Designed miniproteins, single chains, continued (3). Designs and how they scored, part 80

Each design is a single chain, and the fold is of that chain. pLDDT is the mean over its residues in the fold that is shown.

## One batch from the design tools (miniprotein)

Design m10785
Fold by ESMFold2-Fast:
Structure m10785 (fold): chain A 71 residues (1-71)
Amino acid sequence: MTERLLENADRLAQEVRELIPKAKAGDEEARFEVDVLIALLHIYAAISRIAGDEETAERIQAKVDELEAEV
């Protein structure tokens, strides 16, 4: 189950990376989408931790930390 969360997190992180340049350029829709996708990544990390998969949770959290540093 958590393996699919990690796969989805990788996909969402890639979508955020593609949106960051647009959000920085002042695209309000791109900024809103970045915020929503980062919130979903936080939820995926929390679900992984609750499921007892701390390694997957830490990997997803690392992606969040990296993306938030670029926003």
Scores: mean pLDDT 83

Design m10786
Fold by ESMFold2-Fast:
Structure m10786 (fold): chain A 58 residues (1-58)
Amino acid sequence: SLLDQIRQKYRGLPEESYYISYADYLIEQGRLDDLRQLLDNPSDEKLRQEVYDFYQSL
C-alpha cells in the first residue's frame, strides 16, 4: 500500500512520526495526490509546513 511505502521511506528519520500521522490524515480525507507527494519525498515547503503544523495540532 502507499502507506507501507511511506512508512518504509521515513523509517528511522527524526520526522518519521510527523509524516506517518499526516499520511493517515490524508488517507482519511481522500487527499491521495498529497499522499503521493509524501512518498515522492516532497520538496514543496508548503506541504512540509502542513505536515509540521498538523503534527503540532495533535
Scores: mean pLDDT 77

Design m10787
Fold by ESMFold2-Fast:
Structure m10787 (fold): chain A 82 residues (1-82)
Amino acid sequence: SMEEIEKKVAEYKKAFDKSTIITVQTLLKKKGYLPDDYKIDGELDETLINGILEFQKEKGLEVDGVADPEALKALLESEPLK
């Protein structure tokens, strides 16, 4: 639901600084989890949260949308390009 996505956005804002958000956006876009026209702006939105959820689902990880920022970044950096 929209309310649940908004809650996840708020939780990410507490855990992710702007540079970490930019890194996650960049890596998810490169791996095909974000639209080709997605703007990398360091802002948390529903599209970014959905991209994280799809990445977690495809990798068989727990799908909660609120991952450890450093662990998520490291995992994204270690995976081959889609």
Scores: mean pLDDT 68

Design m10788
Fold by ESMFold2-Fast:
Structure m10788 (fold): chain A 65 residues (1-65)
Amino acid sequence: MMVRDAVSGEEYPQSLAEQHGVRSPASGKFVGGISIGIEELKRIVLNPEEARTKPLLDPVLGAPL
């Protein structure tokens, strides 16, 4: 299963996410299973400075990071 880091937008296997320690701070669940979505990725890639000043949303809960 693939997971995404809500902060960096990187995709990686769930096993690697477990090693990396990627978890939702609100639920304690791994950040993943649900993609951030292409529009959120565009926002990060095309306007990285704006994305950095605005809270990134947890892809599972939709809550700010």
Scores: mean pLDDT 48

Design m10789
Fold by ESMFold2-Fast:
Structure m10789 (fold): chain A 61 residues (1-61)
Amino acid sequence: SAKIEELARLSGLSVSKVENLVRAMSSESGAGRDLLLELARRDGGMSEEAIKLLEEVVEES
């Protein structure tokens, strides 16, 4: 997906790492998904633009 490649560019992660993150988030609900988003923001250093795109990709999964 073009969105996955754009998310990799914005986050500095490889496409494979982004695909794994999207897969993990798509398997979670509620608190588990919120925790992964917090980890991506804080520990992963993802911008708010990258976080919004990540949420869009997960919703389309």
Scores: mean pLDDT 76

Design m10790
Fold by ESMFold2-Fast:
Parts: structure tokens; sequence; C-alpha cells
Structure m10790 (fold): chain A 70 residues (1-70)
């Protein structure tokens, strides 16, 4: 079933991006705590935001696919 495979792929991508988001959140927090350069802090913050957006995108896609399978 193509829809079931697409749903599993969307869920897998969401999980991957959530893991990357959490890793960059931790890196951002550590950099801020340790007084790292503004450039390094901005890069970690940017990556956190980017992966959060991707996780949200795939969550929405998974919800749409689940609705089609219902």
Amino acid sequence: DALKKALEEAKAKKAEFEAQREAYKKKYDDLVKNGASPKDIAEARGNYARYQLQAEKYQKKAEELEAKLA
C-alpha cells in the first residue's frame, strides 16, 4: 500500500528531524552557557529552527496521510 509506505516514511523523517532539532537545541544551550562566539550561537539557533520546521512539515504530512487511510 503506497499510502502506508508514505506514512511510515513521513513518520521516519519526522523522527529524524526531531532528533536533529534536539541535538541542536542542546548545542545552542551549551554554547550560550559557555559564552561561545555570537556566530556559533547563531548557527546552532538557525539549525534548531530549520529542523523544527522540517519536523512540523512531516508531522502535518503524516496527519494528512493518516486521514486518507481512515
Scores: mean pLDDT 85

Design m10791
Fold by ESMFold2-Fast:
Parts: C-alpha cells; structure tokens; sequence
Structure m10791 (fold): chain A 86 residues (1-86)
C-alpha cells in the first residue's frame, strides 16, 4: 500500500539521521526497485534519489552487494529486518 511505502521511507529517514546508512540504503533501494510499489512512482523516485545520495557515502562493493540484496528481498523479509534493527 502507499501508506506502507511512506512508513518505510520515514523509517529509512530515521535510520539515515541516526547514521545507519547501510540499513537506510537497503530500504530505499527496495522501494525504488520493488514491484510491490510499482504504482507509487513519486515515492519510488524519492527513494531512488535517497539511495543514490547514500551510495556516494558507502564503499562501491557494499553498494553493489546491498543493491543486489534489496532486489531479492520480499516485503515480509524487509519488515523482519526492520524489526531486528537496533
């Protein structure tokens, strides 16, 4: 749902603010590439821009690894990761 995408973006923004850039990147990439949010083009573009900004702050190998990881995640798996994030 659109509300779920918005909540994920808000959570990613809080992670980014707290310095957890890797977790924030995975969430933004998931929203940007996931078929789950395909109908919410404005939210996907916002997430894509945020992921691109964070990617400049991470190691190139980490960016590739986390991007591939995000592409393979289901929404349920992402929600479990969020629940386990300190």
Amino acid sequence: SKEKAEKLIEFAEELEKGGNLRAAFVIYEFIAVSKEFEEYEELREKAKKKAEEISKLLDEDEVKMYSEYAKKLTLEELEKLIASTP
Scores: mean pLDDT 81

Design m10792
Fold by ESMFold2-Fast:
Structure m10792 (fold): chain A 80 residues (1-80)
Amino acid sequence: SSMEKVIKALEEAAKKTEGRLRNFFEQMVVNIQSLVAAGKEEMAKISALTGALVLLARARRENNQELADFAEKIIELVEE
């Protein structure tokens, strides 16, 4: 499913980061996994998109192109 791809991408990003950003990726994974396990696919998509938009806003504020590209990748995976 598209949500499995989103979860995998977030888990890989968490492994490459540390501190509060890592915790944010890990919290996104927990939230999405819980919603998917509960059969709440649409809520899982909304959670993933909301998290990605927060990451994109942070990336723009910090001029972090790698984080912006990653956030856009998550949006694309959700819209698959």
Scores: mean pLDDT 89

Design m10793
Fold by ESMFold2-Fast:
Formats: C-alpha cells, structure tokens, sequence
Structure m10793 (fold): chain A 72 residues (1-72)
C-alpha cells in the first residue's frame, strides 16, 4: 500500500498509456491530440519509464485511467 506521488512527466506517461489502453488510440493519435511530435513524446515517455523503474514504481491500469481523465 505505497503512497505514490507522480511527477508531471510521469503523469503524462500515465495519461498516454490510459488513452491507448482505454480509448483504443494509437501512439500517433495521442501525440497529435497532445500537440507533440512522436519523437518528443517517445523521449518523454522513455525518460518517465526509466525514472519509475529506478524508483521501483509500477503504475496500475487503474492509475493510467485516472491520469487520462486528469484525476491523478
């Protein structure tokens, strides 16, 4: 039962995963929706994933859904 506080970059990564998993959007569609290039978004997600792994944090699908809705 760890209390997890996510950085803005980590929240962006969770939002992207939520949109892909629950809204059935492609990575390209999410990048366009957020007004980001695919390269910039991919780098940001890679950095966020590396930070989460270093911290031992594993986001759940429910947290992806909440981040997607701006509730996390």
Amino acid sequence: KPEVTYSPRQLLALRVMGKMMFEFKTFEEVAEELGMSRGTLRRTLREAEAELKAQGIRPTPEEWARAMEGLL
Scores: mean pLDDT 75

Design m10794
Fold by ESMFold2-Fast:
Formats: sequence, structure tokens, C-alpha cells
Structure m10794 (fold): chain A 91 residues (1-91)
Amino acid sequence: MTEEERRREAEAAVQGVKDTANDIKDLVEKLKKGEISVEEFIQKSTNLLTAAGILLAAAVFAGATPEQVAEARKYIDDANKASEEALKEAE
């Protein structure tokens, strides 16, 4: 791969993590509004969290910068925190 192709792969993977974390936050809002069940939320958010982890690993492997990795990780952490708070309120 060229350096440019490698940068594009890393950037795409980082963006994928951010998009997936935002999808989890959308599910959190739906759970808070009672638009989805706790069971449906757990199933969908678990699948998205797994995908985000795979994408983060792919970004690291493609040579994402420490700053890009830290930003992507923060998106996952923020989504996890929002998910935990919403689940605790639903119990």
C-alpha cells in the first residue's frame, strides 16, 4: 500500500468507530424515550460495541496516530458511559 492508501484506511476505521459510537448514543436516546425495550437495546448495543472494538483494532493496525486512537477511544468510552447510565435508569 502507498502511504496515502494507509492513511485513508486508518482514517476510515477511526471514522467507523465514531459513527458506531454515535449509533450507540442514538439507541440510548431511544431507550430513554421508551421506544425500544431493554432487551433490544442490549442486543443492538452489544453488536455495535463489538463492531467499534474491531474497527479500533483495525485503525491501530493500519497505523492510526496516537491522537486518532485516543479520540476514537473517547467516543467508545462516552458511548459506554451513556449506555450504563440509561440501563441503570431503566432498571
Scores: mean pLDDT 83

Design m10795
Fold by ESMFold2-Fast:
Structure m10795 (fold): chain A 66 residues (1-66)
Amino acid sequence: MIELNERYVKALKARYPDREIKPVVTEEEAKKIFEDDINDMKELLKKRGFNAKIASVEEALEAAKK
């Protein structure tokens, strides 16, 4: 199992308080969560007019994995 980085989880919750993120997941579940989150964040940022760079799934997974 992968324990998501507490800082990363806090950052996501602060910007997207509606999003529910589990702190402990399997590696495959983490990949799917990051893929879905990245896609959702891209849509949300685009809707708000932000042009922010979002990390790749692999980079996000590496940052979350201890």
Scores: mean pLDDT 65

Design m10796
Fold by ESMFold2-Fast:
Parts: C-alpha cells; sequence; structure tokens
Structure m10796 (fold): chain A 90 residues (1-90)
C-alpha cells in the first residue's frame, strides 16, 4: 500500500538524518501513515515485508537515539507495526 511505502521511506529518511528535530518530524509523519495503513483488513506479503523492514529500522533509531521525544515516537511506531503484523497473521 502507498501508506506503508510512504511510512517506510520516511523511516529510512529519519535513520539517515543527523538533525534531531528533522528525525522527530519524519517519524511523526511515518507514524501517521502507519496508523492509516493499520486500518487495512488484510496485508499482502509485500505489505508484511515492508512492515518488518520498517520495524527493524525504527528499532535501530530507538536504540541509537537519546532524545526522549524521538524514542517515544519510535516506540509508538514499533508498537503500531507489531499490532498490524499480529492482525495480518491471524
Amino acid sequence: SSNLQNAYNLIQQAYNETNVNNVQNLLNQANSNLQVASQQTSFSQDDIDILRQSQDIAQQIFNRETNPNVRQIAQSIIVTINRALQRGQS
């Protein structure tokens, strides 16, 4: 889906960003796209792969960042993806 692809692209941009405020803005936009995508009733294998890749990158951002706002948004993204993956496997 375009919302999942947009979220993935935004998370990748956040991973390569050095400015904390830009990371925060990119992750907030990614989280918004993921919340829309999480309303899907079914996921394709491509959707699942994008979700898993997005989760891995978001986890890396969470692990490297010390800023509490960035960590909170990254954690929110990880939780949203985990819930979507669990629903897609049911």
Scores: mean pLDDT 85

Design m10797
Fold by ESMFold2-Fast:
Structure m10797 (fold): chain A 72 residues (1-72)
Amino acid sequence: GNVVHIGNLPASTTKDDIFTFFSRRGLTPVSIELGENSAFVTFESAEEAERAIELANGKFAGTAVVSRAENP
């Protein structure tokens, strides 16, 4: 899959914050869905999703848990 799940986000986090975080690192999200202290970010490819996990892990809000999400 090409979807990334980000958990333990601050409640103040916006779609623009997430988009800006990844775009400044050379990744362009296709779509962003905000949840309760979480987000699902869709990328164009699985390779971009893997890169997003590596870039966000330990750098996005310190407490954020970043993993690949797949809908079967």
Scores: mean pLDDT 73

Design m10798
Fold by ESMFold2-Fast:
Structure m10798 (fold): chain A 73 residues (1-73)
Amino acid sequence: MPSDEQVERFRERVTELAKELGLTLRQVLAALSMHKQGWSSEEIAEFLGVSKSTVNRAIKGVEEIAKELGISL
């Protein structure tokens, strides 16, 4: 299980990514969850009301943050 410190650092890093992309933390995490369920970037973009490019940047950014922190998504 990730430590409380790892969870908090993950939240902080993902929150910064969300701000950079003009998204809420919830929207970034929703994009990741939908992607892991097999939704296309276009379907996720339609659901969140954002561009496909923004969805791709959100997913890649979260995956890189998780990899840096040793967290399995």
Scores: mean pLDDT 82

Design m10799
Fold by ESMFold2-Fast:
Structure m10799 (fold): chain A 67 residues (1-67)
Amino acid sequence: GAEAARKAGEGGAKGGLEGGKAGDTSAPVTFGRVAEHEARLAGADEEGARKAGEEGYKGGMQGVAEA
């Protein structure tokens, strides 16, 4: 559902931000993929899973920029 996608996206964004800031240049791709996968496992539809992945990717990009 939408809540599962939201939670997965928030987790991915936070993890991506922290990983990127710590110097992990793969954080956008890694946390984007993890957020999308977790959203799907939690029962998100395709749109929700995609949005969760986008949020994880954005968090990772922000973290890399702040590193």
Scores: mean pLDDT 83

Design m10800
Fold by ESMFold2-Fast:
Structure m10800 (fold): chain A 100 residues (1-100)
Amino acid sequence: SEKEQLEQLKEQLEALKAQAEKATSLDEVQQLAEQVLRTIQQAAEISKDEEIKRRLIELMRKLRRTVGQHLLAGDLEGAKQAVVQGAEEAIELIKEEIEK
């Protein structure tokens, strides 16, 4: 079911968030950011809630911009925080849809 697919993507985001919190290089954060963005895109494609889908797409744009800015600046801590926050916001949106 769509709810089972969303639950799986939520679990993937929780794992990626934990990895991002432990990341020690800009290259590692970039790889994790790309994985988080792919997972959010999959959630947006599966989502049947137009509001949640729109919010996930907006989150992807925000995350790309914020992470890109920190990576360009060589700011490891800022890049990590952006990925962690993006994953956390995506988890909350997916939970909102599952709990409906």
Scores: mean pLDDT 90

Design m10801
Fold by ESMFold2-Fast:
Structure m10801 (fold): chain A 72 residues (1-72)
Amino acid sequence: SEAERLAALGREAAADPAQLRLGASYLRMAAMLYHSEGNRNPETAEEHFAKGEELEALAREAERAWAAQQAA
């Protein structure tokens, strides 16, 4: 799915200190897609919401790491 593709791209980019901002962006987009899918399909909402929350946490970590680079 597009959410899985963006999540994979986000994880790869976030693993590279030079691409933290890009990684955070992809992870945020993937989380939004998972939350959207969960809202559309109540029977799978818990699974999709959990994936979205995990990706949001990873995005916040990448954002904090990027902010630290900017402050240095």
Scores: mean pLDDT 86

Design m10802
Fold by ESMFold2-Fast:
Structure m10802 (fold): chain A 97 residues (1-97)
Amino acid sequence: MELEERVRKALREENVELLKEVLKELGEDEETIENVEEEFEAFLEKAKEYLEEAIEKIEKALKEGKIEVAKEAAEFLLEVAKILKKKEIEERIKKLL
């Protein structure tokens, strides 16, 4: 299985251990792996906050007639929501399309 698919699986399952295994196979040292674990958690929290805010902004843009920009943003967020396994957010974005 390709490294990208394994990384996507780790993000989708919020499985830091799977991500750490991939990094170990790539020859990263333990200190680097620990730093990635910390960054991974921070990244997930930032991504969740961004998704929630961005949905509200997309809804507002749609109401203001900015359809093209809103659609493009919604498509991008849909892919991010799938990777993060945020089913509620994915369904909410699909409703906007």
Scores: mean pLDDT 68

Design m10803
Fold by ESMFold2-Fast:
Structure m10803 (fold): chain A 81 residues (1-81)
Amino acid sequence: MEAAIKSLEDLAKKYGIKKEDLEKLKKKIEEAEKIPDELERGRKLAVIQETALLIGKEGLEYEKALEEAEKRLEEALKKEE
């Protein structure tokens, strides 16, 4: 939890992510950390990290970045089948 939040804050500082988007992402990390299943928790944290990068590096809106991040994770998992 603390490490994931710190990584997110570092990304926000580097790329100038909006405070509102940063707060939404922090809340998502807190929700993901409550998941008892390690695999599902890891998947949710990966989506949050990718969402932050898409907002920061590519300038995508929060909702669009989240959708793209989830799609990328699903495609990666499907390729391993």
Scores: mean pLDDT 77

Design m10804
Fold by ESMFold2-Fast:
Structure m10804 (fold): chain A 84 residues (1-84)
Amino acid sequence: MEKEMENEYEEQKEKAKTGTAEENKKEKQKALEEARRLAEELSRVLATADEDTQLRRTEEARARMLGLQRIAEYLDKIAKEQEK
């Protein structure tokens, strides 16, 4: 996973600890929506790019999407704990 992805994950974890359950649910939805937009953009790139570009872009997008999914999972867990 890229260094920037780990930094964003740590920043979101700190923000989630001080946020409310509603704020964390909204941030989760934003992360999932960004991952969806990345998947759509990757699909468009794959339709027009050469094989080498497709491989590189697929790896980059997959790493970023996995990072966003980890953020969303953490935010979901914290929001559920805060609603306890």
Scores: mean pLDDT 76

Design m10805
Fold by ESMFold2-Fast:
Structure m10805 (fold): chain A 72 residues (1-72)
Amino acid sequence: MSKETQEMKQKIEQQMAQVESNVDQMSVEQIQQMKQTLIAYVKHTAPSEEDAKILIDLINEGTAKLIAKAQA
């Protein structure tokens, strides 16, 4: 994984961590909107399709966990 892709991963993880700290104040719809925004960011910014796939998988896994917490 490139340094740029690692930096993107850290930003994505940081944003998801901020959402997790406020997950009780968020709706499923808001989390889904964040997911779409992060996926769009990755598709436009990632240096390769392979790096984009890794980051999109991370976003999908992270947002699924956040949705589960918001529904609990």
Scores: mean pLDDT 81

Design m10806
Fold by ESMFold2-Fast:
Structure m10806 (fold): chain A 87 residues (1-87)
Amino acid sequence: MEKLAKEILEFSTKKLEEAKAKGDWYGVALSSYYLAEAYKALGENEKALKALDEAIEAVEKLKDKLPKEEYDELIEALKKKKAEIEK
């Protein structure tokens, strides 16, 4: 798992910067989510929480562009994941 987590970390960090530069909030949300997963796998809980906060903010910027049910499901999933790490 460590090698895969490091590869996801490098890839997701690069994709996050590319998405931010383009204003691609879907890309920001997705990349931040995978970055949080990688940080969690490496025991970097503080960085994982920060990445989840970025993912939540990016999804909130998509509120008017996503179907309501998809938006609600994504926000709930991200907040639940954040709560699990905060334990």
Scores: mean pLDDT 81

Design m10807
Fold by ESMFold2-Fast:
Structure m10807 (fold): chain A 58 residues (1-58)
Amino acid sequence: DMDKKIEELNKQEIATVEVKGDKIVVTFKVDGSVVEFPANEEGLEKAKKYIEEYEKLI
């Protein structure tokens, strides 16, 4: 369930994760930087990994 996974990512409060059209848009709260991924399971997994790696740098 993509919607629930996106809600889980938003609850971490590292980034705002939104589906906009065919993209998953990740906006990091610390600096407002934006990264986009395809709105599919592969894109969602890449977004999750990107956020996890970013969190490790903080």
Scores: mean pLDDT 78

Design m10808
Fold by ESMFold2-Fast:
Structure m10808 (fold): chain A 94 residues (1-94)
Amino acid sequence: MEELKKEVLERSKSIKVVPEGAEELPEFLAALRRLIAEVYEREIKTANLLEAIGLELRYIGMLLDIDLYERKPTPFLEQQVLTIAKEVLKELEE
């Protein structure tokens, strides 16, 4: 978790204002997917049934946005993926 959190933070800073997008994308997306999976695993263990359904839908949505961006990069989807990274990191702090 901590190593993935640090990697996502560092890569997010490097690409958050970046029009290039392509060069570091695979490693950033791989780290983000791993971080999302670890956060989901932690949250699901303490969730009740209704909360678990909400978490599953949220994480599926995040992973679908990341997958779509990887397959067909656009500036809009790039901004969405960076927003996902910020939200996941914020969840770990609060």
Scores: mean pLDDT 70

Design m10809
Fold by ESMFold2-Fast:
Structure m10809 (fold): chain A 97 residues (1-97)
Amino acid sequence: NEELEKKIDEVVEEIAKKIDELLSLPEEEQKKEIEKRVEEIEKEMEKTETLEKLLELIKNTDDLELQILLLGSLEYAKKVRELAEETKKKEEEKEKL
């Protein structure tokens, strides 16, 4: 699906930009943003054992850069899943038109 591929590329670009912006922030602001994003992911994503373990690893990582990269990876996975679901729903609706 060319439309889905293009949207995925846009998500990659957006997440890469967010990671770069976070890495440019002072350490205290990085810590606040990391905490906020972990809470958002925990609230919005269905809790699986794998997700809980990944979030635990992120919280227990002493490397702020690594924490930011891991959070970006989870946000990417979430957005790609959402886009795939939206695209499938739109294709189903188009078949009815």
Scores: mean pLDDT 74

Design m10810
Fold by ESMFold2-Fast:
Structure m10810 (fold): chain A 65 residues (1-65)
Amino acid sequence: MERRAVLGRVRDALIAGNWEEARKLVEEHGLSPEDLEFIASVLEDLGHTEAARKARELAEEVRKR
């Protein structure tokens, strides 16, 4: 599965408020904190402030492992 497609799925889950699905995708596909920071940046540019904040929370969780 292409990494770009996974990033898109996580972004869409965060926009939909499906935090559990976003977390599962991150865990299943081994996304890095940098991947999640990228998603957060895209979400901020789109005006999805809450989703962007959640993406950063997931990035912090991945950093801590």
Scores: mean pLDDT 81

Design m10811
Fold by ESMFold2-Fast:
Structure m10811 (fold): chain A 58 residues (1-58)
Amino acid sequence: MSLDELKEQLREEMRRRGFPESTIDEVLAMLDDLAARDEQDALDTGERLIKFIRQLGQ
């Protein structure tokens, strides 16, 4: 999965859980900063965040 695809998936998951757009934008900006240093670490972090966000709905 590309970083852009991961960011879109994370945005949708956070929206489903009722996170404010400002919080979503901050999280996505943090992933962009991380990706500039280590893209693989950003992908791994994003995937973990998606799994965590999914758990919050239950």
Scores: mean pLDDT 81

Design m10812
Fold by ESMFold2-Fast:
Formats: sequence, structure tokens, C-alpha cells
Structure m10812 (fold): chain A 142 residues (1-142)
Amino acid sequence: SLLDYFKASEGTWRGEVESEDGSFHAVYTAVRTLEGNTVHVRVEGTLVVDGVEHKVHAEGTFNIVSDTYAELHAVVRVEGFPPLELTGWWYLESDTHVSFYVEGSDGRVFTGTFTRVSDDHVEAEVVGSDGRVFHGTFTRVA
């Protein structure tokens, strides 16, 4: 179930996300905490866009609606940019595979997948509405 998926993903994760065209690179720490049917996520890190480094802070929640569906609400703060509100959903395709849709308050849309490679390793593929492809690697911090 999606609840079991989120239970297994509690804790601290290091994320690294890059675009195939090299215009985007992010390195961050994400902390996930499950309380009832709500997952709380906090992100701290750095983002490089077109060669310029920015600090990133994000906070959000997943509301688990069913065994396979959760709703996402988050706010991303990138130094030098307006706050970005994210809304969307996660769908559990299998015990190791999640598909998602996320819409930004700036009108950008991101769709993609997360694949659990092991208990301590997750890979992501993301496609933006502008056609850019992003790859993410997430590893559990000991």
C-alpha cells in the first residue's frame, strides 16, 4: 500500500537531480515523517540554474487518500525567485514504482516516476511541460 511505501521511506534522504541538457542541477537533503495519513516533507539544499547557484528550502505534505493515491501540496523557496506552490498527486503502480503529476503556481507541469531500487536507493525520471527531462537519485542518509 502507499501507506507502507511511505512508512518505508521515513527518515533523511540525500537527493541529486539533474536535467539532461545540463541547465539544472539540485543537491538537497529531504526529511520525511509519517503522521497518520499525512507525510510531512522538508527539503534544504542548493539549486544550479544556467550556471548560477541558489539556496532552496521546501516544505510540503502528502495526504494519503487510498492504498494507491496521495495528494501533494508543497511550497518551494529558491533564493532570488518568487515562492512556487506545487499541487499534484502520487499513484502507487507497484510496491516499488510510483507515478506522479505536479503543477506549479507558475503554470509549469512535471510528470514522472520514482523507482525503489533498494531500501536505501530510489531513482526518479521527470519530464517538464517544456520537454526537459530530469533524472534524480535519492539515497538514505545513515
Scores: mean pLDDT 88

Design m10813
Fold by ESMFold2-Fast:
Structure m10813 (fold): chain A 112 residues (1-112)
Amino acid sequence: SKYEKIKSYLLKELGLDENDPEANRAKIDALLARNRTPSTRIVLLIARVLFGLVDHPLAKELREKIKNDEVSLKELAQMVFLLGVELGLIEDTPYNEFMVAVVVKALLEEKS
C-alpha cells in the first residue's frame, strides 16, 4: 500500500525504529523543535500523522484516508496544510502551501 511505502521511507529518512513507538515520538518531537525549514517540518508532520502520534480528528481522518488509498494528491496536500497551520507547525503563507504540495508529491512519487 502507499501507506506502508511512505511509512518505510520516513522510517529510513528519519532513522526511526518501527518497533519502538515511544522512541519514535520523542525523536520526531525533538527534530520538530530543532528544525525551522518548512519542507523538513512538513515531512515531520506527515510522519507524526502516519505513526498515529497526533491526537487530532483531522490527523486521524488523514491517516485513515492514506491507509485506504482514498485521498487525491490535492486533498492530501490541503489536509496536511490545514492541520499544520492548526497545530502551529506551519505558518499560513502561499509559500508554505506550495511547499506542502511539493513534499506530498515527492512522498507519493509521481502519482497520488
Scores: mean pLDDT 79

Design m10814
Fold by ESMFold2-Fast:
Structure m10814 (fold): chain A 94 residues (1-94)
Amino acid sequence: SLEEELREALEELLALLRETADAATYQRIDGHARALVEALDARDLAAFRRHWGQLLALVLEHISAETDPATRARLEELAGRLERLAREVEASLA
């Protein structure tokens, strides 16, 4: 399902960030990812939108600061996949 694909993509993001991001950046993004999953489980569209917006902003900020081209490319690919999945999941909740 789209929801399972979103959860899997979020887990893949967190695994990459655990290896490549500092602890503070990881904790901030992890917190919003957990809140996003909780909003999805609760079918709370407003909470889903808030936490998705915050998660995306933090991920894009991290990508802009990433100096390793290979890591940046992986983050950009994953961010694009997450944006598509989040949009489709949001539409299914509305």
Scores: mean pLDDT 88

Design m10815
Fold by ESMFold2-Fast:
Structure m10815 (fold): chain A 99 residues (1-99)
Amino acid sequence: SEELRKELQELIKEAQELLERTTDPDVQRLLEELIRLLQEALKMKLSDSQLKQVINLARDAIEDLRRASEETDVRRYTGLLLRVMGLLIDLEKILEKAK
C-alpha cells in the first residue's frame, strides 16, 4: 500500500513535468485532468488492487500523452487523445466506486 502510494506520487510528478514541457493545449488539458484524478486517488482509502489499477491507467495515459505531444500524424495524434480520454473515464469510475 505505501509502496503503491509512492509509485502514484512519482507518476503525478512525471505528469507535472510533461505538463511543463508541452505546448499542446489539448495535451495540457488532459494532463491537468489526469493530475487532478491522481491527486484525488492519493487522498482516498483505495485497496491495493484499486491502486494497481489506477497506477496502470496512469502509466498508459502518461505514455500516450507523451507520444501525442511528439506525434506529427493527425490520425495517430487524434487516436492517442481519444484513448487517453477513455483511460481517464476508467480511472474516474474506479474512484467513484471506491467511495
Scores: mean pLDDT 90

Design m10816
Fold by ESMFold2-Fast:
Structure m10816 (fold): chain A 70 residues (1-70)
Amino acid sequence: DVLERIARLTGTSRATVRRVIERYRAGADLRDFSDRERAIVFLYRAEEENDPVAYAAAGILLAAVSFEEA
C-alpha cells in the first residue's frame, strides 16, 4: 500500500496522506500546500512514476520540516 508507506516515511497517518493526495488530484495548487504536504505529494509521484527529482524534492522538504520541529 503506497499510502501506508508514505505515511510511515512522513510520520503521519494513512488518512492524512490520502486527504493530501485527494487535494492534489483535485487540482489544488502545490503552493497552497505545507512543506510536509508537498513532501507527501512528491513521494506519491516518486512511488507511482519512479521520478528521482520528486524523491529528492521530498527529502529536502522533510528535512526542512524536521529542522523547524526540533
Scores: mean pLDDT 75

Design m10817
Fold by ESMFold2-Fast:
Structure m10817 (fold): chain A 80 residues (1-80)
Amino acid sequence: VPMNPAWSAPLTEEEKEQMSEIVRNTPGLSPELKEKMVEAIRNAKTRGEALAGAVKTAVQGGAPFEQVLALVERLVQLIG
């Protein structure tokens, strides 16, 4: 996986809210999983940590891999 300086950048409250909104608007995820993923994003310090935390939480919570891939694509497009 290529190192991206943007993924190590500090995560702003605006970016946390935007990422959380993407998670909330993703179909096929349970409300409980969405809440845990939003919590992981809120607790993240960097863009990469937020992305990794959301993905890890989704996978551990049993989210379908197709939904996880779609979510990653949307989040990566948002943060660059």
Scores: mean pLDDT 75

Design m10818
Fold by ESMFold2-Fast:
Structure m10818 (fold): chain A 87 residues (1-87)
Amino acid sequence: SLQDVINQLQANKEQLKKAKTAEEALDITIQSLFLAMDAVSDEKIPRLIGWILRLIGLYLDGASLEELKKTGLEIIDDAIKTLKSEL
């Protein structure tokens, strides 16, 4: 259900807060976006793809762990808000 996906995204936020490497933060955030894309309406998929591209760009540009965590938390919160708007 959409509620189960929202609950999993909340759990992923808690894991992201505990991430100790940039790669771990990136992985948790990308997995969260793929989970949201499988659950969201087709109209919202381009928005989530845009977040993936932005996050990968920040990582390749050498963004810090703290910057990746901050951005990842914002991304997951946006995904949760998007899914809640479709309930």
Scores: mean pLDDT 86

Design m10819
Fold by ESMFold2-Fast:
Structure m10819 (fold): chain A 117 residues (1-117)
Amino acid sequence: MEWWDLDESLRELAKMLPLKEATDEQIAAVREAVERAGDRLASYAAQGKVEEFIKDAREEALKAGLPKEVVEKMTPILALTLADAIREHKLDPDTVISALLKLYSELTGKPVEEIIA
């Protein structure tokens, strides 16, 4: 995953959706969804099926009820992460984006306010 691509996608999504504070439990659930999405990408890549991963991630996000305009602003790994968190943990998209911003802040050492500026 290219961090500059993730940063751009998260900034654009934060402008489109009203963000909610995520609980520690919700942040943990989103972290697990990120790990599953990464494992799935690695599996597709090992089989030479990265293009199929991109297609499947987009279709799965749309099937999970994410609006087309929101999916178009995401990298495939983010789209799959949101689909997983919504489906498996019953989280609202706004909560998932908030949790992702918190996780990205933790990973980069930058405050959320700097990431979405």
Scores: mean pLDDT 74

